# Ledger of designs, part 63: designed miniproteins, single chains, continued (2)

Each design is a single chain, and the fold is of that chain. pLDDT is the mean over its residues in the fold that is shown.

## One batch from the design tools (miniprotein)

Design m6171
Fold by ESMFold2-Fast:
Structure m6171 (fold): chain A 70 residues (1-70)
Amino acid sequence: SQEDVDALIEAVRNGDVARALALLRADPSLMDRPTADGRTVRETLLELARAGELNEAGERALKQILLEFP
């Protein structure tokens, strides 16, 4: 759902690894779902990292996510 997509992006932005992984383990397809701008969640998270919008905890969360959900 859009709520789960928004919650996942917020969890990564906040560095809440446990929440991000819980959402993805419940629904692994969230990574490939479209965001409001038409990009996938995966592409959105990678763009946030490239733009320097993630803090250190958020970058660690994203690395763990990409290892578990390639």
Scores: mean pLDDT 85

Design m6172
Fold by ESMFold2-Fast:
Structure m6172 (fold): chain A 72 residues (1-72)
Amino acid sequence: AVHVEAGAKEKSAAPGEKVTVVVGVTNISGEPVSGTFTVPAPEGYEGEITVTLTNLAPGATAVFEAEVTRKK
């Protein structure tokens, strides 16, 4: 199991504007986690973010950056 948090680097965006979001994925299980996970865009944004984990240790956090679009 993993815990996912996502937040925009920029605190405001105009409708239709592309922004960078930071996605933190924390392994909350007792075992290493590998695989591809799809994370929905934050509220008010469109798209989905695909992250690939390779042997993420228990309790470790991996951080990814992705681009999403502000909803019109």
Scores: mean pLDDT 75

Design m6173
Fold by ESMFold2-Fast:
Structure m6173 (fold): chain A 100 residues (1-100)
Amino acid sequence: MYSLEQLKANILGGLELLGTMVRIHTDRLDRPDLRAELLALVEQAREAVEAEDYATAIAYLEQLRARVEAEFDPADPLARRMLDGAEGLIRLLQEAQALQ
């Protein structure tokens, strides 16, 4: 188990990786129009984590997940990777919220 500081640091690192996946996978799925929207949600989640507002960070990642599910084929492995990344971070954020 992590201290809250270690968990926050791991979440911030995970958000950077999610941002990288969003950039690469939206480009490969030929959806650069959606890239800006999804990256804005990642950045808003990052700002919420920095402010230790984990509930707000979860809300932004849930919006990202909903947009990916609406815009991409769920059978596409690139879309699935973005969804899995967001779902993993939501679980870590729920743990951080419980430790407040």
Scores: mean pLDDT 84

Design m6174
Fold by ESMFold2-Fast:
Structure m6174 (fold): chain A 93 residues (1-93)
Amino acid sequence: DEEGRTELHYKASSKDKAVREEVKELLKKNPELAYVQDKEGRTPLHYLASQARSKEEREELKKWILEVLGEEAFKLKDNEGLTVLDYLVMEPD
């Protein structure tokens, strides 16, 4: 769209965990979609990490990223220079 966001960006930013799990399943089938950046430089992974509210969800997301996409996905930076890993460590317990 005009923000450079795909349907995956919007679903990944959803407050509904079930919608975010759909994003993970789609990224397993098409891993390249995890690297699509919007106008802010953010990928669907940045939005998934931002929506991970609990320590448990953050740890499960880290494990999932490592298993499906690999550690290089943690290094994806937005236009502010923040990595996916930075987003994952910003949330409290």
Scores: mean pLDDT 77

Design m6175
Fold by ESMFold2-Fast:
Structure m6175 (fold): chain A 80 residues (1-80)
Amino acid sequence: SPEVEAVLDEARRLLDEAEAELLSPNPDLARIQALIAEGRAVLDRLRALTANGSPIEKFRLLVLGGSLTLLETRLARLKA
């Protein structure tokens, strides 16, 4: 649905913002953590909206969730 697409795009934008901050010369780790948390909340909302959705919608959610997990792993390495 257009609503699901808009929320998927919102999640992607938040993840892209976190990625851009990670690549900055002096990354704001607190900002990255906040963006990741917001992205997780948006993905949780999407999961509820797509509970009875198509296999494609569920696959796109899975892919975004994987991207978020990779960002969390990269942030953890920077904090180590």
Scores: mean pLDDT 83

Design m6176
Fold by ESMFold2-Fast:
Structure m6176 (fold): chain A 97 residues (1-97)
Amino acid sequence: RREHAERAIRLLEEALRLLSKFTPEDIKRAAELLEEAAREAERVSPRLGEDARGAYEAAKKAYEAYKESERKGASYTSGAAILAIGSITELELLLRR
């Protein structure tokens, strides 16, 4: 449990760093990391993977949305970041405190 939670947190933190750049290339890489984070969190419990999975879906939508509209791309990117932060918080609470 602890090892998978710690790995998920590291992947989520790196994904957040990439999402903060608001570029399609960085968002695409962040989506890959968010998918890995969701798998690691799901190994702890399915419920803990839900926010990370949501962040992954939002990052995929952001990447596609940037082709149509910078505003929509930025909106989905912000949504992905919020979900990733929520996932980190839940995983840290699991690790005690």
Scores: mean pLDDT 83

Design m6177
Fold by ESMFold2-Fast:
Structure m6177 (fold): chain A 100 residues (1-100)
Amino acid sequence: SKMRKLTLFLFHVIVLGTELEVMVRQKTPSDEIAAKFEQISDSILELSKDFPKLKEIAEKYRKQILEAIKAGDYDKALELMDEFGREAVREVRKIEEQLS
């Protein structure tokens, strides 16, 4: 169902943010952080495929967060991850209203 895909999307966004924070705190090598981030964000993109605006948001933040990780700017990466979470929740709420 569309509602289940939206729930799974938000769950994966939470997992992504948690994993990123843990890896940064543990001083994980940048290449490993980038690889793990790409793996989880690929799942997020797949879950967003039926929702054009949600996919647009996911693609935008994937690019920006990856650029920050590769630059070693982990404060910016975490700030962008927080912004992604807020925009994702807002967009999911709009989609849910249209489905009801």
Scores: mean pLDDT 89

Design m6178
Fold by ESMFold2-Fast:
Structure m6178 (fold): chain A 95 residues (1-95)
Amino acid sequence: LKEETLRAAGELQRVVASLSEEDQKRFEEAAEKAFPEYDKKYADLPEPTRRLVAGALALVEASKEISDEEKAREIRELAERVAELALELAKELKE
């Protein structure tokens, strides 16, 4: 799970880095705005899994601001995958 989560996060970072300057700026602003609400919602999760879940879900919301529809879809799917893996990792850490 940890290795798989890091791999998915790495792929997500690579796609984000490939965005145009305008899309990257809009994406970063939207993600920063969305993050506090998800961080509060998942405050009961252990760190670093709380940050991974909240961060990934903020990126799902932020993907709506990307004008490149194909990259927006890829980022959303990767961010959803990171959130799923981080939630599974949180369960493993609570054992």
Scores: mean pLDDT 80

Design m6179
Fold by ESMFold2-Fast:
Structure m6179 (fold): chain A 99 residues (1-99)
Amino acid sequence: ASGTVTVTATLSSDGTLTVTVTNKGNNLTVEVTVYDEKGNKLGSLTVEPGTSGTLTVSVTPGKTYTVIAKVYDKDGKLVGSCKVTVATGSSASCTFTFS
């Protein structure tokens, strides 16, 4: 598989968590899942090869949330993963590059 995948998570001060996925990968599928501080799943998004997607979740301000991104190849093999933690008023990103 080849190409670049970028995942950006931003938590606004009013409690809007936005996860933007840009999948420029060739034969790469991206799965993003959002969890609260207790490990409860709040939302997920699957972004197909060559596409972009946005997941928006309304959350409680002042708390911390975990975003897990997983990148799979055409055979369903996990080829990349990241875990980012976002706090109110912050953003975090992962970039995967495949050659």
Scores: mean pLDDT 85

Design m6180
Fold by ESMFold2-Fast:
Structure m6180 (fold): chain A 63 residues (1-63)
Amino acid sequence: SMEEDLRTALEMAELYKKIALARGADEKSVESLLEEARERAERGDLQGAVDAAYRIYLLAMGA
């Protein structure tokens, strides 16, 4: 369901945040993207929430 997909996107964003911060990513950048993911999810924008989570993933990977 859309609700389950949105929850999964936010859980992925939270996981990538932990990895990014553990790897020395900029805390402000990570928190900004996590907030964007949450705002997009609250609006029912699944693609936007996934895109924000992916940007956190890129910070975690050093890309």
Scores: mean pLDDT 86

Design m6181
Fold by ESMFold2-Fast:
Structure m6181 (fold): chain A 72 residues (1-72)
Amino acid sequence: SAAREARQVALARAAKEILDAIEAGDVEKAVAIAQETIDTFGEEGRAVVRNVAVEAERLGKLEAAKALRELA
C-alpha cells in the first residue's frame, strides 16, 4: 500500500538523518531525531533507533550509541 511504502521511506530517512547527526558529532540532534522517530512510528521507530545505535557503536561513536539505546 502507498501508506506502508511512505512509512518505510520515512523510517529509512529518519535512520539516515540520525546517523548523519552522529557522524557530524551532534549527539543532541541525533537524540532529538530519534525521539521524534519513536513518537511518530512507535515500535518500528524504536527498531530503527536500535539499529542505528548498533551502527554508531561499530563506527566507534560510543556516546551516541549509549544515548540512543537509552531511548529505545
Scores: mean pLDDT 88

Design m6182
Fold by ESMFold2-Fast:
Structure m6182 (fold): chain A 87 residues (1-87)
Amino acid sequence: MEVLEAKNVTVEIERVSDTELRITIRSKDPAVGNELAMQIARRAEELGAKVEVYVSGNEVEITVTAPDAAARDRLVEAVRELVESLR
């Protein structure tokens, strides 16, 4: 599991398999968490991945099934870039 921290947001990336990611976003501001979740889902869909999003209070869980390991790794890099942009 990889943990990324920015202002008021924590993102956890779990590599479930070569094609599957679980991304958990925790934010004190639901608007920030939801915006980040939408950006991640959009990037995943652009890479041809299937996305399922579950929202519970200040926590957003995104399950991603990528078409291959390369697409999974590109999405992990995209998530890192998105979180870094919040600093």
Scores: mean pLDDT 83

Design m6183
Fold by ESMFold2-Fast:
Structure m6183 (fold): chain A 65 residues (1-65)
Amino acid sequence: SKEEELKKLQEELKTLKERLANLKALYDRLSAVNADPLTLEQVRQEIAELEKKIEELEKKIKALE
């Protein structure tokens, strides 16, 4: 049902937002200790990919509401 799909997408969104917050915190910590630039780039790319996925999921949720 539309309601079950909406609930599933909302739960997925919550999980992705938590993952994004954790990655941003990790990036800040790694940056503070002058971690390897390639490692920082990988984490930054993962953050960007998650932000895009969150945006698409939020659009999908709005379309179902």
Scores: mean pLDDT 86

Design m6184
Fold by ESMFold2-Fast:
Structure m6184 (fold): chain A 63 residues (1-63)
Amino acid sequence: MYLVGAKGPDPEKAAKILEEHGGKNVRKLSPDTVVAEFDSEEKAKEAAEELRKEGYQVGVSPL
């Protein structure tokens, strides 16, 4: 399992991208930071790449 975190100006958009890529337990950690859990590394990396293209600061870590 993998955690993907995204920090940027639009947490709603980040949450949607995470959910569209199969993110589970999508939750807001701060006013500008959202995290989600992924069952596969491939899906986590796809979500992270999309978020980076949209201008978010993104971290991916194994759980």
Scores: mean pLDDT 83

Design m6185
Fold by ESMFold2-Fast:
Order: sequence, then structure tokens, then C-alpha cells
Structure m6185 (fold): chain A 75 residues (1-75)
Amino acid sequence: LSPEQKKQLENMLKNMELLIEYFSKYDPKLAEEMKQLLEQIKKAVEAGKVQEAILLESEATLKFMKFYLDKKIAE
């Protein structure tokens, strides 16, 4: 709700867009899930539901970490 929180979320959304591009090359299914999460985060931010946006961002981070660990173990 604060200007600082909004700016932080906008920066996080930009980082998520970069991760989605990366996932699209390696795991198209995960990329689609991440795109859906990104869209939900954007809607939550637009609706002023900052706490919901933060929780969705955390979920996206966990999905990325799981992908990274699975990839690292398989390599």
C-alpha cells in the first residue's frame, strides 16, 4: 500500500518476466504456470491487495527454486 511497497513489487514483477523467458526455453509447462502467477500478481497489485501480491510472489520464487534444484541435480 505504501509507495515503497509498490516500487518493490514493480521491480519484482520485472525480475519474474525475465525468469519466465528463461523457463520458456527449458520448461514450457513451468513457464505457463509462472505466467499465470505473474498475471495474478499484477491484478492483485492493481486492486491494491499488496499482501496477496507478496504471497503470490513467494509462491513463484519457490517454483523457481524447485526448478533450479531439479535442473542442478539432473545435470
Scores: mean pLDDT 75

Design m6186
Fold by ESMFold2-Fast:
Structure m6186 (fold): chain A 70 residues (1-70)
Amino acid sequence: MSPEEIEELDLTMQELVDEFAEWSKTHSVDETIELLEKKTRELMSKMNKESAEMLESMRRQLIAHLRERA
């Protein structure tokens, strides 16, 4: 993966985190996890295998963090 691809993925992940932080203010942890899983599946279908595996790893970390805060 190129440095530019890593930067773009990092920015996309930051935007997703910010969106889910706002979403979690009005929705349950379970609803937030369901939305995260749906959005990450949609993104992964458009990405190469390497990027998709990295996004899947980040998704698992975010879900763990959300559950820890619940």
Scores: mean pLDDT 71

Design m6187
Fold by ESMFold2-Fast:
Structure m6187 (fold): chain A 105 residues (1-105)
Amino acid sequence: MEKLAKEIGEALKNKTLSEEQKELWKKIVEKAKERLKKLKEEAKKEIEEIKELLKEGKISEEEARSRIVAIEAAVKLHEIGFDFLVEQAEKGYAKAILELIKLAE
């Protein structure tokens, strides 16, 4: 995996991606985007569940607000992290490619 990330990173930096490397890079980015989309969908469901608990009087307004803010902050951090990793990968940083692969899992 590390050798593959180094080869793709070097090819991205030098604009020398083979057709096979272009397909693999596209797949890495698309899988990471799909994982981020699923995290956003999961966050939406969790927020809806928290709102229902508040409506039923099972939690306080302060507790509901605290939980929702934490979920929204976590999603925002993942979005910023994804954008940063793509930028670093395009600069040839192999570790950024490895982190994008991990985000896709």
Scores: mean pLDDT 85

Design m6188
Fold by ESMFold2-Fast:
Structure m6188 (fold): chain A 87 residues (1-87)
Amino acid sequence: GEKKKKEAEKLIEEARKLIERAVQLLKTTPQAPLDVKLRVIGLILRAIGLIFQAEQLIKQGKYDEAIKLAKEAIKLAQEAIKLLESS
């Protein structure tokens, strides 16, 4: 299980970095339309929730489920970044 645990932890770290990037980009794009900003905030909050759940799953030894949630968090954070960069 050690390899899967390390994969889950690495994906959570990647997701955290992408969320941090999305938050920073949101702060530096005041000109983005309000509807885009609200959508981005929603994506960031969902990604944060998924990371929290993934960390709890790691504590329970449920590494496959943690990997799945961490990958979903990465996708949400990437979508948030894309929306802001396209604004």
Scores: mean pLDDT 89

Design m6189
Fold by ESMFold2-Fast:
Structure m6189 (fold): chain A 91 residues (1-91)
Amino acid sequence: MSKEELEEELYRRFLELRETIEDPEEFVEAARELARELGRKHGLDESSIEHISEFVAVGAEEAAKAPPEEAEEILRRTAEEAATLITLAAE
């Protein structure tokens, strides 16, 4: 998967989680677990998975507190950076 494809998949799935999960804390944890799932799928080590999952959780928390339009921009930036981190850490 290219970095661009991974960014688009992450962003799409973040938006799906935000639409599906009404509780902000559950949304943050779901986004964190999504990052862990994708990190494992791409063969990352445990330290890389933890770093990326923490980054995603911070972005998800910011998005959960923001107005809808700002939340989408935060999630896009989070997806782009997470995709970059996964791609750089992948074998």
Scores: mean pLDDT 84

Design m6190
Fold by ESMFold2-Fast:
Structure m6190 (fold): chain A 97 residues (1-97)
Amino acid sequence: SLDERFERARRVYEEARARAAKSTDPQEQLDLLFEAVSAIVDELIRAADEYGNEELRKEALRLMQEAVDAYNSGDIAGLERVAERALELLEKFRKEA
């Protein structure tokens, strides 16, 4: 269900942020956040595909590209912005579905 997907995505992000906060290695922080962001955005893409929402799919693909760009540039703040936006979209979609 969309509720279960949202709660899973939120938990994945919270756990990744907690693990990253305990790390002193910027590369480990970046890897942990990128893995979580990729998982959250993938859930958003899957939800968009299952419900035939082309605009949501387009936005999710844009967010995936932003996540890749942030990861390649070492932009931890950029990864956090992508995660927060993906979670906002998933929560909005959950409430409207």
Scores: mean pLDDT 86

Design m6191
Fold by ESMFold2-Fast:
Structure m6191 (fold): chain A 102 residues (1-102)
Amino acid sequence: MLSGDELATRMLGAVLMSVNAIKQMGLDEDKQIEEARISAFRLTTEFLKKAESLYSKQEVRDIVQKIIDELKKQMPTADKVMQAAFEEVIREAEKKKKELDK
């Protein structure tokens, strides 16, 4: 079974690829930010839903925490569009963590 670190890395890679694709769409920066947030929300919610179906509650907590930690580490060096995507991923991850703590 994949470790939480491997899954967090794979999730981060998907978000990075999505933001790079959005930057190539010829949109203005505000629209790129909007699309990046929408894409990050979709990718994160689908990923978390799948993770809960495959892994234990504790393993999902570990995966979510690794995603939060990695993105917070990368935030200071990210551009504005990437920061918007990371903020959305962190928001959904923290929401899931709170749900799992109930």
Scores: mean pLDDT 82

Design m6192
Fold by ESMFold2-Fast:
Structure m6192 (fold): chain A 81 residues (1-81)
Amino acid sequence: SKVLLEVQIMLAVVGEEVEADLVKRTLDPKSAKAHLEEMRGRLNDLLAEAKKNNASQDVLDRIQQTIDALNQLIAEMEAAE
């Protein structure tokens, strides 16, 4: 169902956000950047799959906001190298 798909997507997004917070707090900038870039790849794949499955705009926007936040963190980690 669309509801179950959207719940699964949102749980994946929350999981990535928790991982990003832990990564930025616990790893050196270079190691953090590498992990955040892998996470960005996973979220881009998730966004593509969500679009293919006609997920609601709110869900698509939420994934994109998380990608944008990761891009900001990656830039901050790169500047700290």
Scores: mean pLDDT 86

Design m6193
Fold by ESMFold2-Fast:
Order: structure tokens, then sequence, then C-alpha cells
Structure m6193 (fold): chain A 88 residues (1-88)
């Protein structure tokens, strides 16, 4: 069921986005310029992917939407890992 898979992936992406936002706030509070830069670069890279996701959703293309959410989730996981490493 592509709709159920999309829903699950969107929930995961939302949780990861919240985690990245928390890490950015922590990095700013600690004055860690490297961690802030990584978080902000990750958020900037999300822009085109979020636009493509919106287009796929508007078209009702569930397969394309799933592909875009997977790319978003992968980028978020990478960004979170790199921010956590910079904060260590």
Amino acid sequence: DLRAELERLLEEADRLAQRLAELLAEAKAKGNKEAVKIAEETMRALGPLLEALGEALAAGDLAAAIARVREITELLRKGIREVEEALA
C-alpha cells in the first residue's frame, strides 16, 4: 500500500526534521559554528527536495512522492549525524 508507506515515511521525515531543528538550537546555544553551518547547509539542501515532493503530491504521484521523501529522510539522517559529530 503506497499511501500507507508514504504516510509512514512522512511521519519519519517530520521526526527527523524536528531533531535537526533541536540540534541547530543546541549548536547555536553552545556557539558551535561548525555544527550551525552543517545544520543550515542541510536545511538549504532540503529546499529543492521539498519543492519536488510538493509537486509529486499535487500530481497524485505516490511513487514519486515516496522517492522524494526517501531522499529527504536520507539527507536529514546524514545532516543529523554530521551535526552530532561536530557537537561531540
Scores: mean pLDDT 90

Design m6194
Fold by ESMFold2-Fast:
Formats: structure tokens, sequence, C-alpha cells
Structure m6194 (fold): chain A 75 residues (1-75)
């Protein structure tokens, strides 16, 4: 359901925010990349299911996270 996909995206957002508050280490960069891959999987799932609500939410979240990730990697 859209609600289930959105809930998964919200949990991933929390994990990424917590990680971005942590030191820039190779281990944390790898974890960040894993979380990004999970968001991409959810986007693919939303596309496959023609779930426009979840897709719109995921696209907004992905855009915000890409900005934060670029700022984090620039430290």
Amino acid sequence: SSEELIKRLEELHKEIEALLASPLTPENIEKLNELIREIQKIIEEAVRNNDKEALEYAEKLDKELQKLILEYKSK
C-alpha cells in the first residue's frame, strides 16, 4: 500500500538523518550508500505498482536527501 511504502521511506529518512549527524568515515559512507539503494528500490516498486502517491513522496525525499548527502560529503 502507499501508506506502507511511505512509512518505509520515513524510516529510511530518519536513518539517513542520524547517519549525517555522525562523523564522516568510510563505514558511514558505505552505510549511507546502502540507504540510498533502499530508497531507489522503493521508487522502482512505486513505479511498478503505479503508486503515484508513494512515488511523489519518494521523489521529494530523494531530492532532499541528495542535497544533504552532497553537503555531508563536502565536509
Scores: mean pLDDT 78

Design m6195
Fold by ESMFold2-Fast:
Structure m6195 (fold): chain A 80 residues (1-80)
Amino acid sequence: SKSKMAKAVGEIQRLVLEDKTLSPEAKGELTSISTKALKAIGDGDIETAKKYFEEMLELVKKHASKEIQERVEKLYEEAM
């Protein structure tokens, strides 16, 4: 549902901003993509929202610790 997707993306954005191990550059990239995903959800464009969510997962895999990756993957699975 749109509500579940919005909640998951918002939780991931909060997790990223509060994380002590992610670089400022990685936080900026992840926050930008998260914001685009939330806008797409608000606009009812679920296909675009899913694409940004998947892009966010790839950035997390590239930049984040295994612990953050696992938490984000769980949030994605719960939203889909």
Scores: mean pLDDT 82

Design m6196
Fold by ESMFold2-Fast:
Parts: C-alpha cells; structure tokens; sequence
Structure m6196 (fold): chain A 76 residues (1-76)
C-alpha cells in the first residue's frame, strides 16, 4: 500500500467515523477490504476484530492470540 493510498483510506475512514461513529468505520473497511492487497486486508481484519472485541468486552490478550493466528494463516 502506498502512502497516498493510506492517506485516502484514513480520510474516508474519518468521514465514516463522523457520520456513523465506529460502526461506520467498520462498514467502510468491510466494503473496501476486497479492493486491497492481501496484507492490507489482514490489517483491516485485525482492526475489525479489535473493535468487535472491545464491544464484546474481550481481553487484549485474547485479541493478540487471534492476531497471531491470522498472521500464521496469511503466511500458509
């Protein structure tokens, strides 16, 4: 992902946050995820997981374990 692509994504994410809060950002990330490279899709999946885990009251340790699993699967 280039710096310009990252800045464009951040801008759109901020607009979604202003319109619908964190749920708007999640919706936006899910919509754009298929258009992005696999490594960026993995990072987006981790962000979505982090927000869902926060809403569910899950621990940071549980989130880290799931992130490790996603990284291992991405390399396989």
Amino acid sequence: MTKEQEEELEKRAKEALEEKGEEGVLEFLEEIKPELPPEVQLEIEKVILAVEMKKAGKSAEEMREKNKELDAEAKA
Scores: mean pLDDT 71

Design m6197
Fold by ESMFold2-Fast:
Structure m6197 (fold): chain A 78 residues (1-78)
Amino acid sequence: MDYVVTLIHPDHPVYTGKETSDESKIREELEKKGITSFPVFVQVLGVPFPVTVANSVSEIADIARRLGLLFYGARVLR
């Protein structure tokens, strides 16, 4: 089953202050959702298509930091 990770800019209206680029916190959130398999699709909130793929939690965190984005959530791709 395919998964999508959604990243968000801190200036986005839905930013709550809970979103993070911390690898450990991203790992915890993915584990809570049962997301243990890679690769995963990476989407930016407001962009209607996946912008890239990530092969690990470390890669998700690196993509977020390099782009100035934060981890918003993850879901099953349908």
Scores: mean pLDDT 75

Design m6198
Fold by ESMFold2-Fast:
Structure m6198 (fold): chain A 92 residues (1-92)
Amino acid sequence: MREELQRLAEELARLTAELVERLLAAADPAEREEILAALRREAAYVDEFLAKYDVVLATTEVEGVPLHVALTEEAAERARAIIAEARAALAA
């Protein structure tokens, strides 16, 4: 569960890097606008996600196992949704 959340965070970071690289290479203004929109949506979600689940993502300390599990499942589901959106943006 914690390792799954860390892998999702790593996947988000990788996709963000790919979007940034594509943005820097893009010559078409329409493509740049689409990539920037995707990055803004991802950044807003990541800020919210990290604020809520910072203990799971940024530290090795995890307390309150039953509540932690429920919160981690919610965070993982939301992270999967944003990963899918980022992949769709990269495929366009």
Scores: mean pLDDT 56

Design m6199
Fold by ESMFold2-Fast:
Structure m6199 (fold): chain A 69 residues (1-69)
Amino acid sequence: MKKIRVTVAPWAVSKVEALVKEAGGRLLERRFVGNTYELVFEVPEDKAEEVLKKLREILPDTGSVELIE
C-alpha cells in the first residue's frame, strides 16, 4: 500500500474520496486546515500512479497531491 496526501477545497472532497475508493483505497486521516481539507489515503501500490494522475486532473490550481510513502 502507498500513502497519498491531498490538500483540497471542501467542495472537491467528495470527488477525491470517490476516486480513491474506486481504486480500492481508503481514507486514513481528514483534517480541516485553514480553508482546505488535508486528506491522507492508503491505496494499492499498483494503483498509486493512476490515482495520482486522476487526482491531478480533477483538482483545481489551489489543490495539491503527493505520494508520501
Scores: mean pLDDT 79

Design m6200
Fold by ESMFold2-Fast:
Structure m6200 (fold): chain A 74 residues (1-74)
Amino acid sequence: MEEEEWKKLLEKYRADLAAHRAARAQGVTAGPHGGVITKDEEKVRKRALALAEATGNPEALKQLEIGFEGLDAK
């Protein structure tokens, strides 16, 4: 995956994250993690960010989606 494709996926992910945050503020469940952060989610996020920056790989972005569900509050 090239940098351009990676940036498009990241922009889409940012939009999804914003929608998730808005939905959670409205008091709805935002997915399987329910917006609760865990140690595993924090590790996944850090690893996925490093992989996404290094490779631009869509698999790393998918891991970011999982990790951010608990981390988008801050």
Scores: mean pLDDT 53

Design m6201
Fold by ESMFold2-Fast:
Structure m6201 (fold): chain A 73 residues (1-73)
Amino acid sequence: SAALKAKIQQLDLEIGTLEGLIGIIDGVINLLESQPATSERAQAIADLRALKAQLEARLSQLRAEKQQLEAEL
């Protein structure tokens, strides 16, 4: 249906946004890891890794939702 296709398109936009954010976080982690080790940088890296894990979990959920909707086409 047109409504189902519109919902899938919206999920694709949300998925793309999360993938982009994860990419930015990976870039920042790599930058911080390239610098001399300090406790402050180690904490920042740990916080960014935790945030990345949360975003990856949400991404997996959205991908599963999209797969279910595509099965209904």
Scores: mean pLDDT 89

Design m6202
Fold by ESMFold2-Fast:
Structure m6202 (fold): chain A 70 residues (1-70)
Amino acid sequence: LSAEERAEALEALAKEKNPKKRAVVRAVLGLQSQREAAREAGVPESAIRTGVAEILALPPEERHSALTGK
């Protein structure tokens, strides 16, 4: 992730209401480990790993949309 993508994702994270989606984004940004993010969201670590992998596999434009929300 570029520094600009990280900054924009951080602003969007403050407005994210879905706990699982918030946890995935926090893990992508390196604010929490995948294990810790899963614990706080109350989901298995595998669910966070899958979400992180899916976001990182997206093209930059779609990844930006996924990190900032729709």
Scores: mean pLDDT 76

Design m6203
Fold by ESMFold2-Fast:
Structure m6203 (fold): chain A 105 residues (1-105)
Amino acid sequence: SLEALIKALEDIIRDLEEARRAAEKGDIDRAITILREVKAQLDYLRILAKDKGLDKVAELLDKAIKSINKAIEALEKRDIDKALEYLDKAIKYLREARKTLEEIK
């Protein structure tokens, strides 16, 4: 259901905000662990969005996944500032995806 997709995105946004806090504290291993789990969830939701014909949502989820990949790469290099920039981009894409779903009646 659309309501289930919205709730899943809200939970994922919360997880990304937790990963961002972990990264800010220098807890790189925790941040990466959260981001890998979030990526798996987003890959699944992207497939579901495409199956439902929600192409714009699927594209936004794909952009979020790509930003998360870049955040993980930055964290592995201990570039916290760059990781936070990519995490902020991922959160923005997911907020836009949620808004798009909320506008569908």
Scores: mean pLDDT 90

Design m6204
Fold by ESMFold2-Fast:
Structure m6204 (fold): chain A 79 residues (1-79)
Amino acid sequence: SEKEYIEKLKKEIDAAFDEFLAVLESTSDPAVLEAAYEEFLKRLEEIRKKVPEEETALLGMIDAYEFAAEQMLARKLSQ
């Protein structure tokens, strides 16, 4: 069903973000942190392509996660 499909995409977003957070907590190496950020953005882009155009709330959620990741990376790199 459409509802089950959207729930699956939300879980994929959460899983991608959890993997990014795990890297942020494990290292202070800028190269590793930047690579993890790029991989996270790539995963979100792949998920975004699967989102129906009418699912504006889910698309907004992806944008919010991209913004949050950018801010988290910037703070980590400034330490």
Scores: mean pLDDT 88

Design m6205
Fold by ESMFold2-Fast:
Structure m6205 (fold): chain A 67 residues (1-67)
Amino acid sequence: SLEEIVEAVREALKELGYNPTKAQALAIARAVERGVSAEELAELLKKYGFDVTVEQAREILERARAV
């Protein structure tokens, strides 16, 4: 569900040292559901102030899609 994707995104970002707002986590979760690439996700995360690599963004996508 979308709620499970939101929690997976939140947990993954917290492991990287970030604390996303509920609105940010929801926007990211919706992007995951839309099928964004790891590159597109990395750019979205950078706009929110989360400086992650494409490899880290790919790991976030894999975790979010596994729930």
Scores: mean pLDDT 86

